# Ledger of designs, part 45: designed miniproteins, single chains

Each design is a single chain, and the fold is of that chain. pLDDT is the mean over its residues in the fold that is shown.

## One batch from the design tools (miniprotein)

Design m1554
Fold by ESMFold2-Fast:
Structure m1554 (fold): chain A 61 residues (1-61)
Amino acid sequence: GLSLAEIERGIAQAQATGSDATKRAAGHDIGKALGVDPARVAEIILSGLPAREAAERIMAL
């Protein structure tokens, strides 16, 4: 599994691209790596939450 810091970094990089497709792809990859619903992870990343808060919510899934 991914650490909180690794998840936060991945989200921050995806957010920096400004691309919804890149954000969804990051959500899919993180969800798969953590064994949680990729669609839920993608929704959290797309919600516009700061990367740290998004990472904390994903870890709580």
Scores: mean pLDDT 85

Design m1555
Fold by ESMFold2-Fast:
Parts: sequence; C-alpha cells; structure tokens
Structure m1555 (fold): chain A 71 residues (1-71)
Amino acid sequence: MKSIEEKLLEESREAFKMPDVDKAIERLVEAVKNAREEFKKKYPNTIQLEESDEELEERVKKAAKEIFEKK
C-alpha cells in the first residue's frame, strides 16, 4: 500500500508531465485535498491546519503557478 506522501508525490509527477498547466494545477489541488482528508482520518489527534477548501485551493494554485512560471 502506498503512503499519503507517496500518493501525493506520484500525483505531482503526473501533473508536471501534463502540457496543460491549468489541468496540472487542478490535479495538484485535488491531490492535496485528498491527502489532507486521508491525513485527518489517520491522525485525528495531531495538530491540523484549520483551512477552508477555498483557501487551500488558492494556496496550491499560487504555488503551482510559481513553479511552472519559474521552470
């Protein structure tokens, strides 16, 4: 079974192979949301960042855009 980190890394690699930057960003946003949900289920007693789906999506889009624009 793949860890949360392995799944997120695999989704990131697939996104970076995509020629369409907008679709790559959407895939990264979905992967991060899925990783967050799985992490909350496995570690309910750990410190968690209280952030809305909209705030998370904005942060991931901004970070991904910076990566694609810089490389």
Scores: mean pLDDT 70

Design m1556
Fold by ESMFold2-Fast:
Structure m1556 (fold): chain A 65 residues (1-65)
Amino acid sequence: MIEKETLEGMAQIQASVYGVSLRFEEVDGKLVATIEGDDPAKAEEAAKALSPLLKELGVEEVRIV
């Protein structure tokens, strides 16, 4: 089992490859991941690439800004 901090670090590295940033917040007992970037197409690519890793982290909601 990989520790949560290691998985979060891996997700941040993957996000940086797409030129986007990841923010993790707990909202109403749910883990939410927000993908922030200047290019919406890159943010969507990052969301697709990161989806399996975010599910492993227990992320219940993914937002693209």
Scores: mean pLDDT 77

Design m1557
Fold by ESMFold2-Fast:
Structure m1557 (fold): chain A 91 residues (1-91)
Amino acid sequence: MVAVVTQPPSSRTVTGTATPATPSERGLYMFGKVESKSRMIVAEADGAATYTWTSKEWDTEIEAVVLLMDRASGEAVVDLATGVHKIAKAP
């Protein structure tokens, strides 16, 4: 599986995308978690997925964590993408 986290300039939105590289990875699911200084947004999807997180606040930070999860055990198998994304001040 391949995962990428992106954030357009001056955007309150952070997007995480993951695509299964092989058929054997289709039994796993993506778990996306985003924490801004005072908020947490959680998103889940099966196999190939895009997660989009939008902060309610400008001039803050979002810590995005994208994990590959085993659906049967609920355990994280691999950290696919993690990073701190700055939400700019309002235009």
Scores: mean pLDDT 56

Design m1558
Fold by ESMFold2-Fast:
Structure m1558 (fold): chain A 90 residues (1-90)
Amino acid sequence: MLKRVEELAEEFEKRFPEDRLAHLSLLQRLRRIFEEGPDDLEGVAEALERMLENPFDAEAAIEALERMKESASPENQEKLDEEIERIRKE
C-alpha cells in the first residue's frame, strides 16, 4: 500500500511538474493522514487517484498554505501570502 501511494505521488509529479503548489498541498494532506491513521492508506490512494483526475484544486492548495503559515517564520509567512494571492488570481 505505501509503495502504491508513493507511485501515485510520483505519477502526479511527472504529469503536473508546473503545479508545484498543488503537489505540496497534496503531500501535506498525506502527512496529516499518516499522523492520524497509517492504516487508512487505501483512502490516501483513492484521494491521490482523484487528484490525478483533477490535478489542481486551488481551494485545497490555499488551505494547505494557510496551515503552513501557522508554523512558518515571518519571512516565510509573507512568501506564503504571495503564493496564496497568486492562486486566487488564477
Scores: mean pLDDT 55

Design m1559
Fold by ESMFold2-Fast:
Parts: structure tokens; C-alpha cells; sequence
Structure m1559 (fold): chain A 63 residues (1-63)
């Protein structure tokens, strides 16, 4: 989980252009397994599509 949280946070910051504050909220949501919060943060703050956010959450749930 720690490695996965780091990878997702890095991708969100570097590729999605999320602010550091949003990345911290994303880390906390991932640590708490709050995948609904993760999905909402990706869509609202990261500019992800519903489909992309759902795929990311599914990958996190499976691993």
C-alpha cells in the first residue's frame, strides 16, 4: 500500500497537475481505503474523467 500510495500521489502531482494539498488529501483517502473520496478528488481537482477515475480506483482495490 505505501508504494502504491507514493506512485498514485506522484502521478497525480506530475501528470494531473494537482496541488500538494490535494495530493495530501488523496494520500489520506487511500490510507483509509476511502475510494469514493479518491474518485471525487481525481475528478474535481485533477481534471480526470469519470471513467479514468473509476479505472484508477478499481486498480487500487484489486492491489
Amino acid sequence: MEELIELVSYSAKENAGMSEEVVEKLREALENKDFEEVKELLIKEGGATEESAEEAVKALEEK
Scores: mean pLDDT 69

Design m1560
Fold by ESMFold2-Fast:
Structure m1560 (fold): chain A 88 residues (1-88)
Amino acid sequence: MEEIEREAEEAAEAFRRYMLAAGVSEEDAELGARTLLEAVRTMPKEEVIKLLNELKAYIESIKSSLSPEAQAAADELIEEIDELIEAL
């Protein structure tokens, strides 16, 4: 349980950094990160894994159209998502 919370916080922070690098406002990036954390805390495990895999697939699909800074943040987010899925 404690490991899942730590990995969820790390994934949410990586998502916030990715959104900022992609040009999303700080307010919207904070909201997105909090929404991801809340989903991990409240949704069934199977739905969380599905959501994380869909987010990962979406990021991979758009990665080539991102700036180098946003690509680096996307790579970090994908790593944190993989770690969170392993902890679930």
Scores: mean pLDDT 84

Design m1561
Fold by ESMFold2-Fast:
Structure m1561 (fold): chain A 53 residues (1-53)
Amino acid sequence: MISNEEVRKKLAEALGLTEEEYRLIQRAKDMSVDELEAEGARLAAKREGRPVP
């Protein structure tokens, strides 16, 4: 069996997502809309090289 970390990396690569973006999707169900938007903005800023909010 492969580790959960390897599964996440393979799935993220297949979907064109970073590991952090994939983790955000997995956490989305437990987050409020405001929290989800804040995390999404941080990941987008990091990906685009902008200052993290």
Scores: mean pLDDT 68

Design m1562
Fold by ESMFold2-Fast:
Parts: sequence; structure tokens; C-alpha cells
Structure m1562 (fold): chain A 56 residues (1-56)
Amino acid sequence: MTPEEVGLDIRNYQAGISEPSPEAQKALEVAERTKTIGLRTAREIAGLPPVPDPPP
């Protein structure tokens, strides 16, 4: 599923139009965790590849 399709699915779910797909649910979960624990940890929990360390 493309990022645009996931974004539309999330918007439809928030508007109460449809149930979110598994991809949209995972994206929402990552977004919520990113707010609380940071992007790197949220990606690790979601099984996405790690973010490279910023240059010194």
C-alpha cells in the first residue's frame, strides 16, 4: 500500500467512514509512539529499519 493510500485510510477512519487497514493501524501506532518515545524507538517497535545516527 502506498503512503498516500495509508494516509487516506487514516483520514477515513478518523472521520468514522471506514475501519483502518492493518497498514493504517501500524502507521497510527508508530505516530503515537513517536510523540511519546521518539522516532527511533517507535520504528524499532514497528519492525522498520533503524534510523542512522546523526553526524557528529
Scores: mean pLDDT 63

Design m1563
Fold by ESMFold2-Fast:
Structure m1563 (fold): chain A 94 residues (1-94)
Amino acid sequence: EKGSVTIKVTSPEEGLAAGLGAGRAAEETGEPVGVRAVHNGKVVASAEATGIGTGIHAGLAVADAVEKYGPVEAVFSGSKEAAELAGKLAEEYM
């Protein structure tokens, strides 16, 4: 079953943590994790994490969104397990 988890990201460093959390969750579950940065209801960045390398890339995209727009919401999507794990790990790295 599909799931989504949203966390608040207020700094570029938290954006990097969001991407790392998504990459680790993808690696642990074997399921891809979509990452979207949302500002004022609009998707301003998006990436997909399938492991640590793609997770780092997703984190850079979220960090860039925070630098450009200010605080954003990071929305993790995929399987329920992968999305929930991504949110948990992202908050642990913040």
Scores: mean pLDDT 89

Design m1564
Fold by ESMFold2-Fast:
Structure m1564 (fold): chain A 70 residues (1-70)
Amino acid sequence: MYTATVTVSVPYEKVPEFARRAAQIAREHGGRVTRASVKGDTVTLTLSAPDKESLEKMVKAIEQLAKELA
């Protein structure tokens, strides 16, 4: 298992939508969100995937999602 931590800024009111969509992105890439932490508008996610390529795609997609919601 490969893991990565992603820290993004998401408006507080958009955090539930971000969390739901990030979990969906992880599932689509065969991985999971294993840990989530929220401090104001800062969201930190720990992601897990079976291979490095899937993990990198998940990280990129989740970072893009955060930019769209900002």
Scores: mean pLDDT 83

Design m1565
Fold by ESMFold2-Fast:
Structure m1565 (fold): chain A 85 residues (1-85)
Amino acid sequence: MSEGVRLGGEIFRLLLTPVDSVEEFQQKLQRIKDLAEALADAAGVPESEKQRMRALLDKMIAGEASDAEYDELVAMIREWIRRAK
């Protein structure tokens, strides 16, 4: 299985995992951020895409993200999985 599929699979598993507190939600998003950085490196994405991903995750950690911004992050991760070899 490719590194991109492994990393992306872990990110989606975490996104779908329910949490019982704001602290656990923030910890989960921080873990997703670390995995997304590794996936971005494997996918060879430009720094501008990494900056957008960081901005989206920072908004999610702060509780400021819209449903559209969650959808944007999911679309980015799916694209990076396809690009990663």
Scores: mean pLDDT 81

Design m1566
Fold by ESMFold2-Fast:
Structure m1566 (fold): chain A 92 residues (1-92)
Amino acid sequence: AEKEKQIEQILEELDQAEDKETVERLREALEKDPVNGAYAEAVRLHRDNNDLNEETRKYLDLSAEYFKKGEFEKGYEYFKKAVKLAAEAKKK
């Protein structure tokens, strides 16, 4: 619940930013299934987005690995860091 709420708030902040493409995809996935959706989107973002800096890609990779291992707290933490870094990179 709390983890889900924090992810939702991060996505809401990004929705107000200019990176709506990424936000919309992540929001849809997280709203339907936070664990499986976030894992799937983290992997897709890591693989497909060339605009992401190395640090963001690293955190997405770690997030996906931890979700796969059932470590939601770590997966969520790295996913949250990646999402925030992606938003900051788009603003700069």
Scores: mean pLDDT 60

Design m1567
Fold by ESMFold2-Fast:
Structure m1567 (fold): chain A 56 residues (1-56)
Amino acid sequence: MSLSIEGPDGRRLTPEEFRARLEAEGQNLSDAEVEDLIRALDVDGDGHVEPAELGA
């Protein structure tokens, strides 16, 4: 299975969009778990997740 994730401007997801995408995929993650994933994937430390960095 491959995930296709796009945010506004097609480059990066906000934390809210990332969480909504995970819920759409049936992921039942807490806010803390989503934040942990965002921090792990947000190599720039700007609070956004690049779709390419998701790698899922």
Scores: mean pLDDT 59

Design m1568
Fold by ESMFold2-Fast:
Structure m1568 (fold): chain A 82 residues (1-82)
Amino acid sequence: MVTAEKLPNGTILVTVDGDVGPEDVPTIVKKVQEALEKNPDAVRVDVLVTGRVSPEARQLLTKGVQEVADKYGVSASVHVPP
């Protein structure tokens, strides 16, 4: 499940509950883009994954989120379990 919320400090928090494979990445990136489009005053996006992330999915997710963040002029971070 992917949820997006705007925090009071202008950060968009995207929470990904469960495991993430390469096939899940386009859906997550789309949710990040939609959240930023709806919140033009956002200054940051943080993506938090609570489950396991494959090495390929981690690479794709980090790149996709960064590309969208760069397009909207915001800073980005992806938080995955070690």
Scores: mean pLDDT 83

Design m1569
Fold by ESMFold2-Fast:
Structure m1569 (fold): chain A 80 residues (1-80)
Amino acid sequence: SLADRLMELMQRAPSVTEMLALSFVLNAYDYARETGDIEGARKMIEQAKKLVESSHLSESVKEDLNRILEEAEREIEREV
């Protein structure tokens, strides 16, 4: 499941910022499943994107994280 993949990524996250961004996505997924509110989940993922953009992570790491966030958003919309 998406939740299992996100939890695995969080365990392997090399920085607190990456772990926190991934946790926002996991919370968005749980929120969407509990409520069916895709729009609310999308706003939670947008907060994760803002956290990544405001961080001191390299551009390469930011691009990788944004790809994961976009993939998760699409999967939430598809599964919920």
Scores: mean pLDDT 79

Design m1570
Fold by ESMFold2-Fast:
Structure m1570 (fold): chain A 72 residues (1-72)
Amino acid sequence: ALKERAEALKNQGNEAYKAGNYEQAIKLYEEAGTLYAQLGDKDGLAKVYSNLGLVYEKLGNLEEALKSYEKA
C-alpha cells in the first residue's frame, strides 16, 4: 500500500539522519512527503516536515529549517 511505502521511506530517512547522511535523509523525507500528501495524511506529512527541519538545522541552513517547520 502507498501508506506502507511512505512509512518505509520515512524510516529510511530516519536511519540516514542517524548515520549523518543528511543529503540522503532529505531525499528520503521528500519522497515520503510526496506520498503522504497524495494520501491526504496530514499527520504523516507534518512528521516529515518536522524531520526535514531537523536535518536542515544540522546542515546550518536555518532558513530552510524554518520553512520546513512552518509546514509541519
Scores: mean pLDDT 85

Design m1571
Fold by ESMFold2-Fast:
Structure m1571 (fold): chain A 105 residues (1-105)
Amino acid sequence: MIGFLAVQALLRNPEKLKQLIEALKNGDYETAEKLARELATELVDWLSKRIPLSDEVKKEAIELLTRAILAVAQGIVSGKAKTPIELAELGDREVVRWLRERAAA
């Protein structure tokens, strides 16, 4: 579940999580996306050292994880999700939504 990886990425870096939450609360979506992408890149780079991933797979994983991290952080800010499971489900739903929209375009 990519949403579970998004929750783990945020929990591993409480300083970036705090910055991401503040950016979202202030409506600074550009900063929020940048922070989410940095967290996604760090996790995918860590994973790629243990599992050989092609550049194409790494790029796709970073994009999917960035979308999942943003959805999880928005769930925290809105208070709509309170448990790690509920937060992970929000990340998974956003990834599915984004993939469907990209396939339709």
Scores: mean pLDDT 80

Design m1572
Fold by ESMFold2-Fast:
Structure m1572 (fold): chain A 66 residues (1-66)
Amino acid sequence: SAREHLRRALELAKKYGLPDIAKSIEYLLSQERPDPVDLRSLYVMAENLQIPELAEHLRRALEELR
């Protein structure tokens, strides 16, 4: 599920010491339905940070929201 991938992304953000990204993921998880626009923005940020595990989980969450 999209929420499962977001929870995994949150654990990775905390592991890599990315507090702003972690806060944004927690905000998405607080929503009944995560906003795909906000999630896409987080995916782009993760790609720019070159953390492939984080980017992959955010990408999979986006795929499941289609």
Scores: mean pLDDT 83

Design m1573
Fold by ESMFold2-Fast:
Structure m1573 (fold): chain A 68 residues (1-68)
Amino acid sequence: MKKIALVAAPTEEDARRLGEELKELGGFDEVVLLVGKSVAEAKEIAKRISEETGAEVYLFATRALLAA
């Protein structure tokens, strides 16, 4: 089954950094960066991708998950 990592971050720099760390760790077929999205919006996007593609979607959030 295809595995997709969604990275939610308030800035492009934060998203890119976490995305690169996830690519280096491995285990994902695709890494998608979501910049400026809230945790709620990121969850909706993750659900939609999973439903449309049948992929196993993992949501990772940087400071956006723990702070405003």
Scores: mean pLDDT 76

Design m1574
Fold by ESMFold2-Fast:
Structure m1574 (fold): chain A 53 residues (1-53)
Amino acid sequence: SRDDIIRLIAEALRRMGDVFQALLDGKLTQEQADEKLAEISKEYRKEMAQIDA
């Protein structure tokens, strides 16, 4: 549903924000941040493919 799509977008944006915040706080290296962002993108694409808009 559209609500499911909006929820997935919001979750992906939140997780990406958390990664950038951790990078700024020195909790992650640039390489670790890049890897986590790639995983978030992968999960988002996978979940989106399961939902009909």
Scores: mean pLDDT 82

Design m1575
Fold by ESMFold2-Fast:
Structure m1575 (fold): chain A 61 residues (1-61)
Amino acid sequence: MEEEAFEKAVEIAEHALKDLGYSREEARRTAELALKSLGIPEDKARELATQAVDEAEKRLA
C-alpha cells in the first residue's frame, strides 16, 4: 500500500531532479503534491516525500 506510493514518489523526485533541474525543495514539494493526489494524508505525504527525495538523490549519485 504505502510501498507503491513511496516508489512513485521516488520516481517523481528522480525525474524532477534529473530532467527538470528542480532543487531538492522543489522536487520534495512535487512528490508531496503527487502523494496527496493519491489520497495519502498530509502528514504522511510530507514524510514520504522527504524520504523519497533522499532516496532519489542516493540513486542519482
Scores: mean pLDDT 81

Design m1576
Fold by ESMFold2-Fast:
Structure m1576 (fold): chain A 96 residues (1-96)
Amino acid sequence: NAALDEELDRGVIVLALAVVKVTLPRENIPKEEQEKIESLIDKAMDAINAGRYDEAARTLEELAKLLEEIGKKYNDPSLLQAAKIVRNAAEIARRL
């Protein structure tokens, strides 16, 4: 069922973005870096809601790269795990 598969894929992407948002620590990561992450989450969510899946996939790739860079810089394993989750979401978005 192609329509059900599309809804499930969208749900996985939305869940991935929600996981990133709740993973953001306030104390060990500067506010400016957290705001950059939140900006890309909002941009990805807007693209998904608008059905712009190519834009969503590119934004999710940018988000994954940023999460990996910040996770390495601040030695945050939760952000490194979030980067992997977001990369999977980007691959799903490319299939939509």
Scores: mean pLDDT 84

Design m1577
Fold by ESMFold2-Fast:
Structure m1577 (fold): chain A 76 residues (1-76)
Amino acid sequence: GTSEKEAEEKKKLLEEILSKPEEEQLEEAEKLDKGLQTSIIMALMESLPEEEQREILELGDPEEALKKLREILEKR
């Protein structure tokens, strides 16, 4: 149904965003709902040390996690 098509479109959008540079992924994530923001955060975190991943996960809020993730990635 329509819901399945929306899920496929969201998956395609997520894959397209994750194929972009990290800065563009963060900018696009800020425009998305919290569920999609969380998916992008999780994907970007895979490139980080475990200690930094834990710090981001402890925040519990996708918007705060995105801010912390941006700060970490800017230092690379």
Scores: mean pLDDT 75

Design m1578
Fold by ESMFold2-Fast:
Structure m1578 (fold): chain A 83 residues (1-83)
Amino acid sequence: MEREVAAELLRYAAEAAKKEGNDVAADHFLKAAQALEDGNLDQAEQHAQQGQQALSKMPKDKQDAIQKAVDDKGLELLKKHKE
């Protein structure tokens, strides 16, 4: 259950990063989500960290936009779980 929610958030982070023009971060977050669903926690952690590193090279405004999009999605998933 927790892995599926975390994987969905990682896929959403990948989509948000791609919308802001960071294809490298998007690819890493997508691979992290796939590894997490496959139960490969070490590869999931590595790809998530590489995605964050790629995001750190973007302008602050775009980093903040991606972070807010992910936070909003996280709140939506929490609401769904509560319902």
Scores: mean pLDDT 80

Design m1579
Fold by ESMFold2-Fast:
Structure m1579 (fold): chain A 135 residues (1-135)
Amino acid sequence: SLLEKAESLVKQADEEKSKGTIESKNTAAQLYNKAGNIYKKLGKYEKARVAYEKAIDIYRELIKMEPNNVEYKDNYYVSVNNLGNVYKDQGKYEEALSIYLFAYSQAVKDGASEKTKNTLKKNAGDAMDKVVEAK
């Protein structure tokens, strides 16, 4: 099942994270993001949030280890965007907007890819429209 697949990905990610190498941490973060994507599709928002937050935490550590690695920075912002999507999918538009705007501001400052910046900007705009409509 999709749930068993997500649970297996989390277990594999936990094992990779425990190895403590740059490569194993990168693998763990990717696996947590994949698990989060499946949990979100299943409407398991709390499990999705936890999985994305674990990926975000690992990418923060990888950026400290390799501060010039653009891939780790882009993957960090992808993971933060995914966290924003969890709040958006729950109708929590103010929280989603806050996450997207903060991430967009940092992505511009950090020189993240145009694709990453454009995704965050679009999602922030869409969330802002929903916040304004609700007032």
Scores: mean pLDDT 91

Design m1580
Fold by ESMFold2-Fast:
Structure m1580 (fold): chain A 92 residues (1-92)
Amino acid sequence: SAETLELLKEIQKTRDELIKKYPDIYDPSVLEKLLEEYKNDKIKRTALYFILAQVYLQQKNREQARKAVEEAAKLLEEMGKDELAELVREAG
């Protein structure tokens, strides 16, 4: 839907802004601190969990990557995007 595409664009834009703002964002400890800082911002938290999943996959930590993907999927469900959440779970 148009609304789903708009949300995906907003998440991508938010991800790009976070990467630009935080040069050390690919450090899992920094990502965990930012997740605590942005606890009430679902879009920023979703973007942060996708970055965290990417970092853990690069480190071959499949268990932690899966947990990060699941947290992103839960946030997408809370935003009314159940089909997108399922796709994210299948890809992770």
Scores: mean pLDDT 87

Design m1581
Fold by ESMFold2-Fast:
Structure m1581 (fold): chain A 78 residues (1-78)
Amino acid sequence: DPELLERGRRAFERDPDASLEAYYRLSGLVSQGRFDEAREYARHLVETDPDVALGALYLAVQAGDKTVADLLREALAS
């Protein structure tokens, strides 16, 4: 979704450090096979700071990280 990704790019540019921290935490949980914790963190992120969730989604898409991108898309759709 080009509109969702543009929103994510703007959110990333507003607070790059928060978006990067969220992305690296999700990526780290996924790399450890901790998928339930990654899903819970993505949901928590959307509830508490949706701009950071959007920025992390933008980063996941730019990195080609489909697993993290799909977790964030699932959380954003709920």
Scores: mean pLDDT 88

Design m1582
Fold by ESMFold2-Fast:
Structure m1582 (fold): chain A 74 residues (1-74)
Amino acid sequence: SLKKLRQLQKELELALGNKDYDTAIEIAKTLKNQYHLLTDTEFKKLENALKNGDLKAAAPLFMRIKMLTANLEE
């Protein structure tokens, strides 16, 4: 559902703002598995980036999630 997807996106932004990268990884896993917003390869890249605190490597993947979520709201 779009309501759950929007809630997950807000929870992801909150987790990132709080530097709670473990929670951010779990939310990204849900977005991958339930909404197919990330491939397995993209998810592993995101997980590794967040574990290393490399927000620059993570940023393109978060931008992709935001763009794909916006497209599903039409």
Scores: mean pLDDT 80

Design m1583
Fold by ESMFold2-Fast:
Structure m1583 (fold): chain A 91 residues (1-91)
Amino acid sequence: DDIRAAGEQAVKDFLENVKKAVEAYEKGDKRTATIYSVSALLYASIARWAGLYEQMLKAAKEALEYVRNAKKPDPELIKMLETVIKELEKA
């Protein structure tokens, strides 16, 4: 299933973009951090469209914990991830 494979890749790309957003924010590059955060949300949307709600919920919770434990947590990214988790829990 090509759609499922695309969704599984989107979950991985979501996690990578969250890590890149955290790294950029820790370096003080807020603009780049915002770009990676938005990219992560787009990949989360692809994973949801592919029906990977359970995998995406697990990944979003992992990402939220990662951001909260970062050297310099981005409050905007935390709010974005909390929103994704809340929406996935309703599905």
Scores: mean pLDDT 88

Design m1584
Fold by ESMFold2-Fast:
Structure m1584 (fold): chain A 73 residues (1-73)
Amino acid sequence: SLPSQEEIDLALAEIWGVITAKTGDPELAREEARRLVEKGYSREALQAFIDAMESRGNTEAAKAAREAVEEAL
């Protein structure tokens, strides 16, 4: 069966979190977090994005993304 939109969004958010983590850029993390909120990503998907950065040691990028999510919601 095809995955649900939520399953797709979770997977995409995690992938974008990994890519963003590789840049180490907190400003990029902030802008990507805003983009995901604007596209209607769930809180679970937004958390997956943040967790992907945090788990890779990109604490400043994860913090910037978290702050952007809190400001937009």
Scores: mean pLDDT 84

Design m1585
Fold by ESMFold2-Fast:
Structure m1585 (fold): chain A 66 residues (1-66)
Amino acid sequence: SEVERNAEISRLAVELERLIADGDFEGYKKLLEEIKATYSEEEQKELETALATIRAGRAARAEAKA
């Protein structure tokens, strides 16, 4: 279902951000290649939107602590 697909994309976005936060750039690149091979360009765009949302939330929290 679309709900299950959106949940999967959200989980992938969280995992990508976790890898970056942990400094695991090798794991990040590997996961990106797997996504690129598995998902359509449309689904990849949805993932980019989810990533942007996570990053915006992190930036807002960082500003609140400053």
Scores: mean pLDDT 77

Design m1586
Fold by ESMFold2-Fast:
Structure m1586 (fold): chain A 59 residues (1-59)
Amino acid sequence: SKEEREKREKQLRELGNRNYGEILAFRGYDKEYEIGAKGLKEMQEEIARQLAQEQAERE
């Protein structure tokens, strides 16, 4: 379901600040094959942006 996927994605974003390899392992179950070398960097930047936004919403 959509909400279950978002829940996992939130945990994934927390790892994005440390190591992308761990994120890839987590996403490998969902959409690892959709993230290429080019998309890796773009996704990391987007995660950082979304992370700040969601953190503000929760706080």
Scores: mean pLDDT 57

Design m1587
Fold by ESMFold2-Fast:
Structure m1587 (fold): chain A 98 residues (1-98)
Amino acid sequence: MDEERLEELVERAREAGWSEEEIEELREEAEIQAEGRRLVAEGADKEALAEAIARAYKLEIAKAKARNDEKGIEEIKKETEKALEELGIARSLFYRHL
């Protein structure tokens, strides 16, 4: 996501009643996602991809736990497992970076 689209998303989140802490988490999530996309585009190795996925996972799980969002936690786990499988990344590499 480019900076212009991120700022538009942040403004919409504020209008929807998101806290400044939640908005900071949104910015951090967007940065991690942008780094992940860059690594894939550059043909980065599986360890670098696993580290980027682990960073995103930690942030999303922490955010969901703060909201007591049990469904969100299960969705994050499912999407992470799917991403690891689709990219052919061993779970052991992912767990090493948690």
Scores: mean pLDDT 72

Design m1588
Fold by ESMFold2-Fast:
Structure m1588 (fold): chain A 72 residues (1-72)
Amino acid sequence: DKFELLAKANKEIADLRREAEAQAPGNRRVREIIFEGGVKATTAAINGDEEEVEKILKETRERVAQEIAELQ
């Protein structure tokens, strides 16, 4: 179900955004990474591509974690 996949992608990105804002408040680069990942993940979800959604979410989480680690 494309709707369930879209809801999952939106929730994962929202959760990541809240966590990242707590760790790096106001960081423009972290915000840009999450925005880009969100657009890609929701596009893949609309197309019903569950594997691509999982890949994008994983890559976005890894990029955010790396960026935050570089700030500390």
Scores: mean pLDDT 85

Design m1589
Fold by ESMFold2-Fast:
Structure m1589 (fold): chain A 74 residues (1-74)
Amino acid sequence: LKEVILPVVKKYGLPEELADAIAEQIEKNKGIIDRGKVPGLDKLEPEEGAQLVIDIYKALKEAGIDITLGVTGK
């Protein structure tokens, strides 16, 4: 999970620790990213934060990870 998220986070110029926090949120919240609970996501502009989340979900889907309702498709 983190290994798929990390390149997306780095593309946005964000710290590696944010990839860890996002991966934890996905695992803990059945695939849901709570932006208010992830340090650094709450500081992004709404449009930038939304695009980051979209890019992360796209990267996970391309890697074959189905996070619908927290189900991993692998």
Scores: mean pLDDT 70

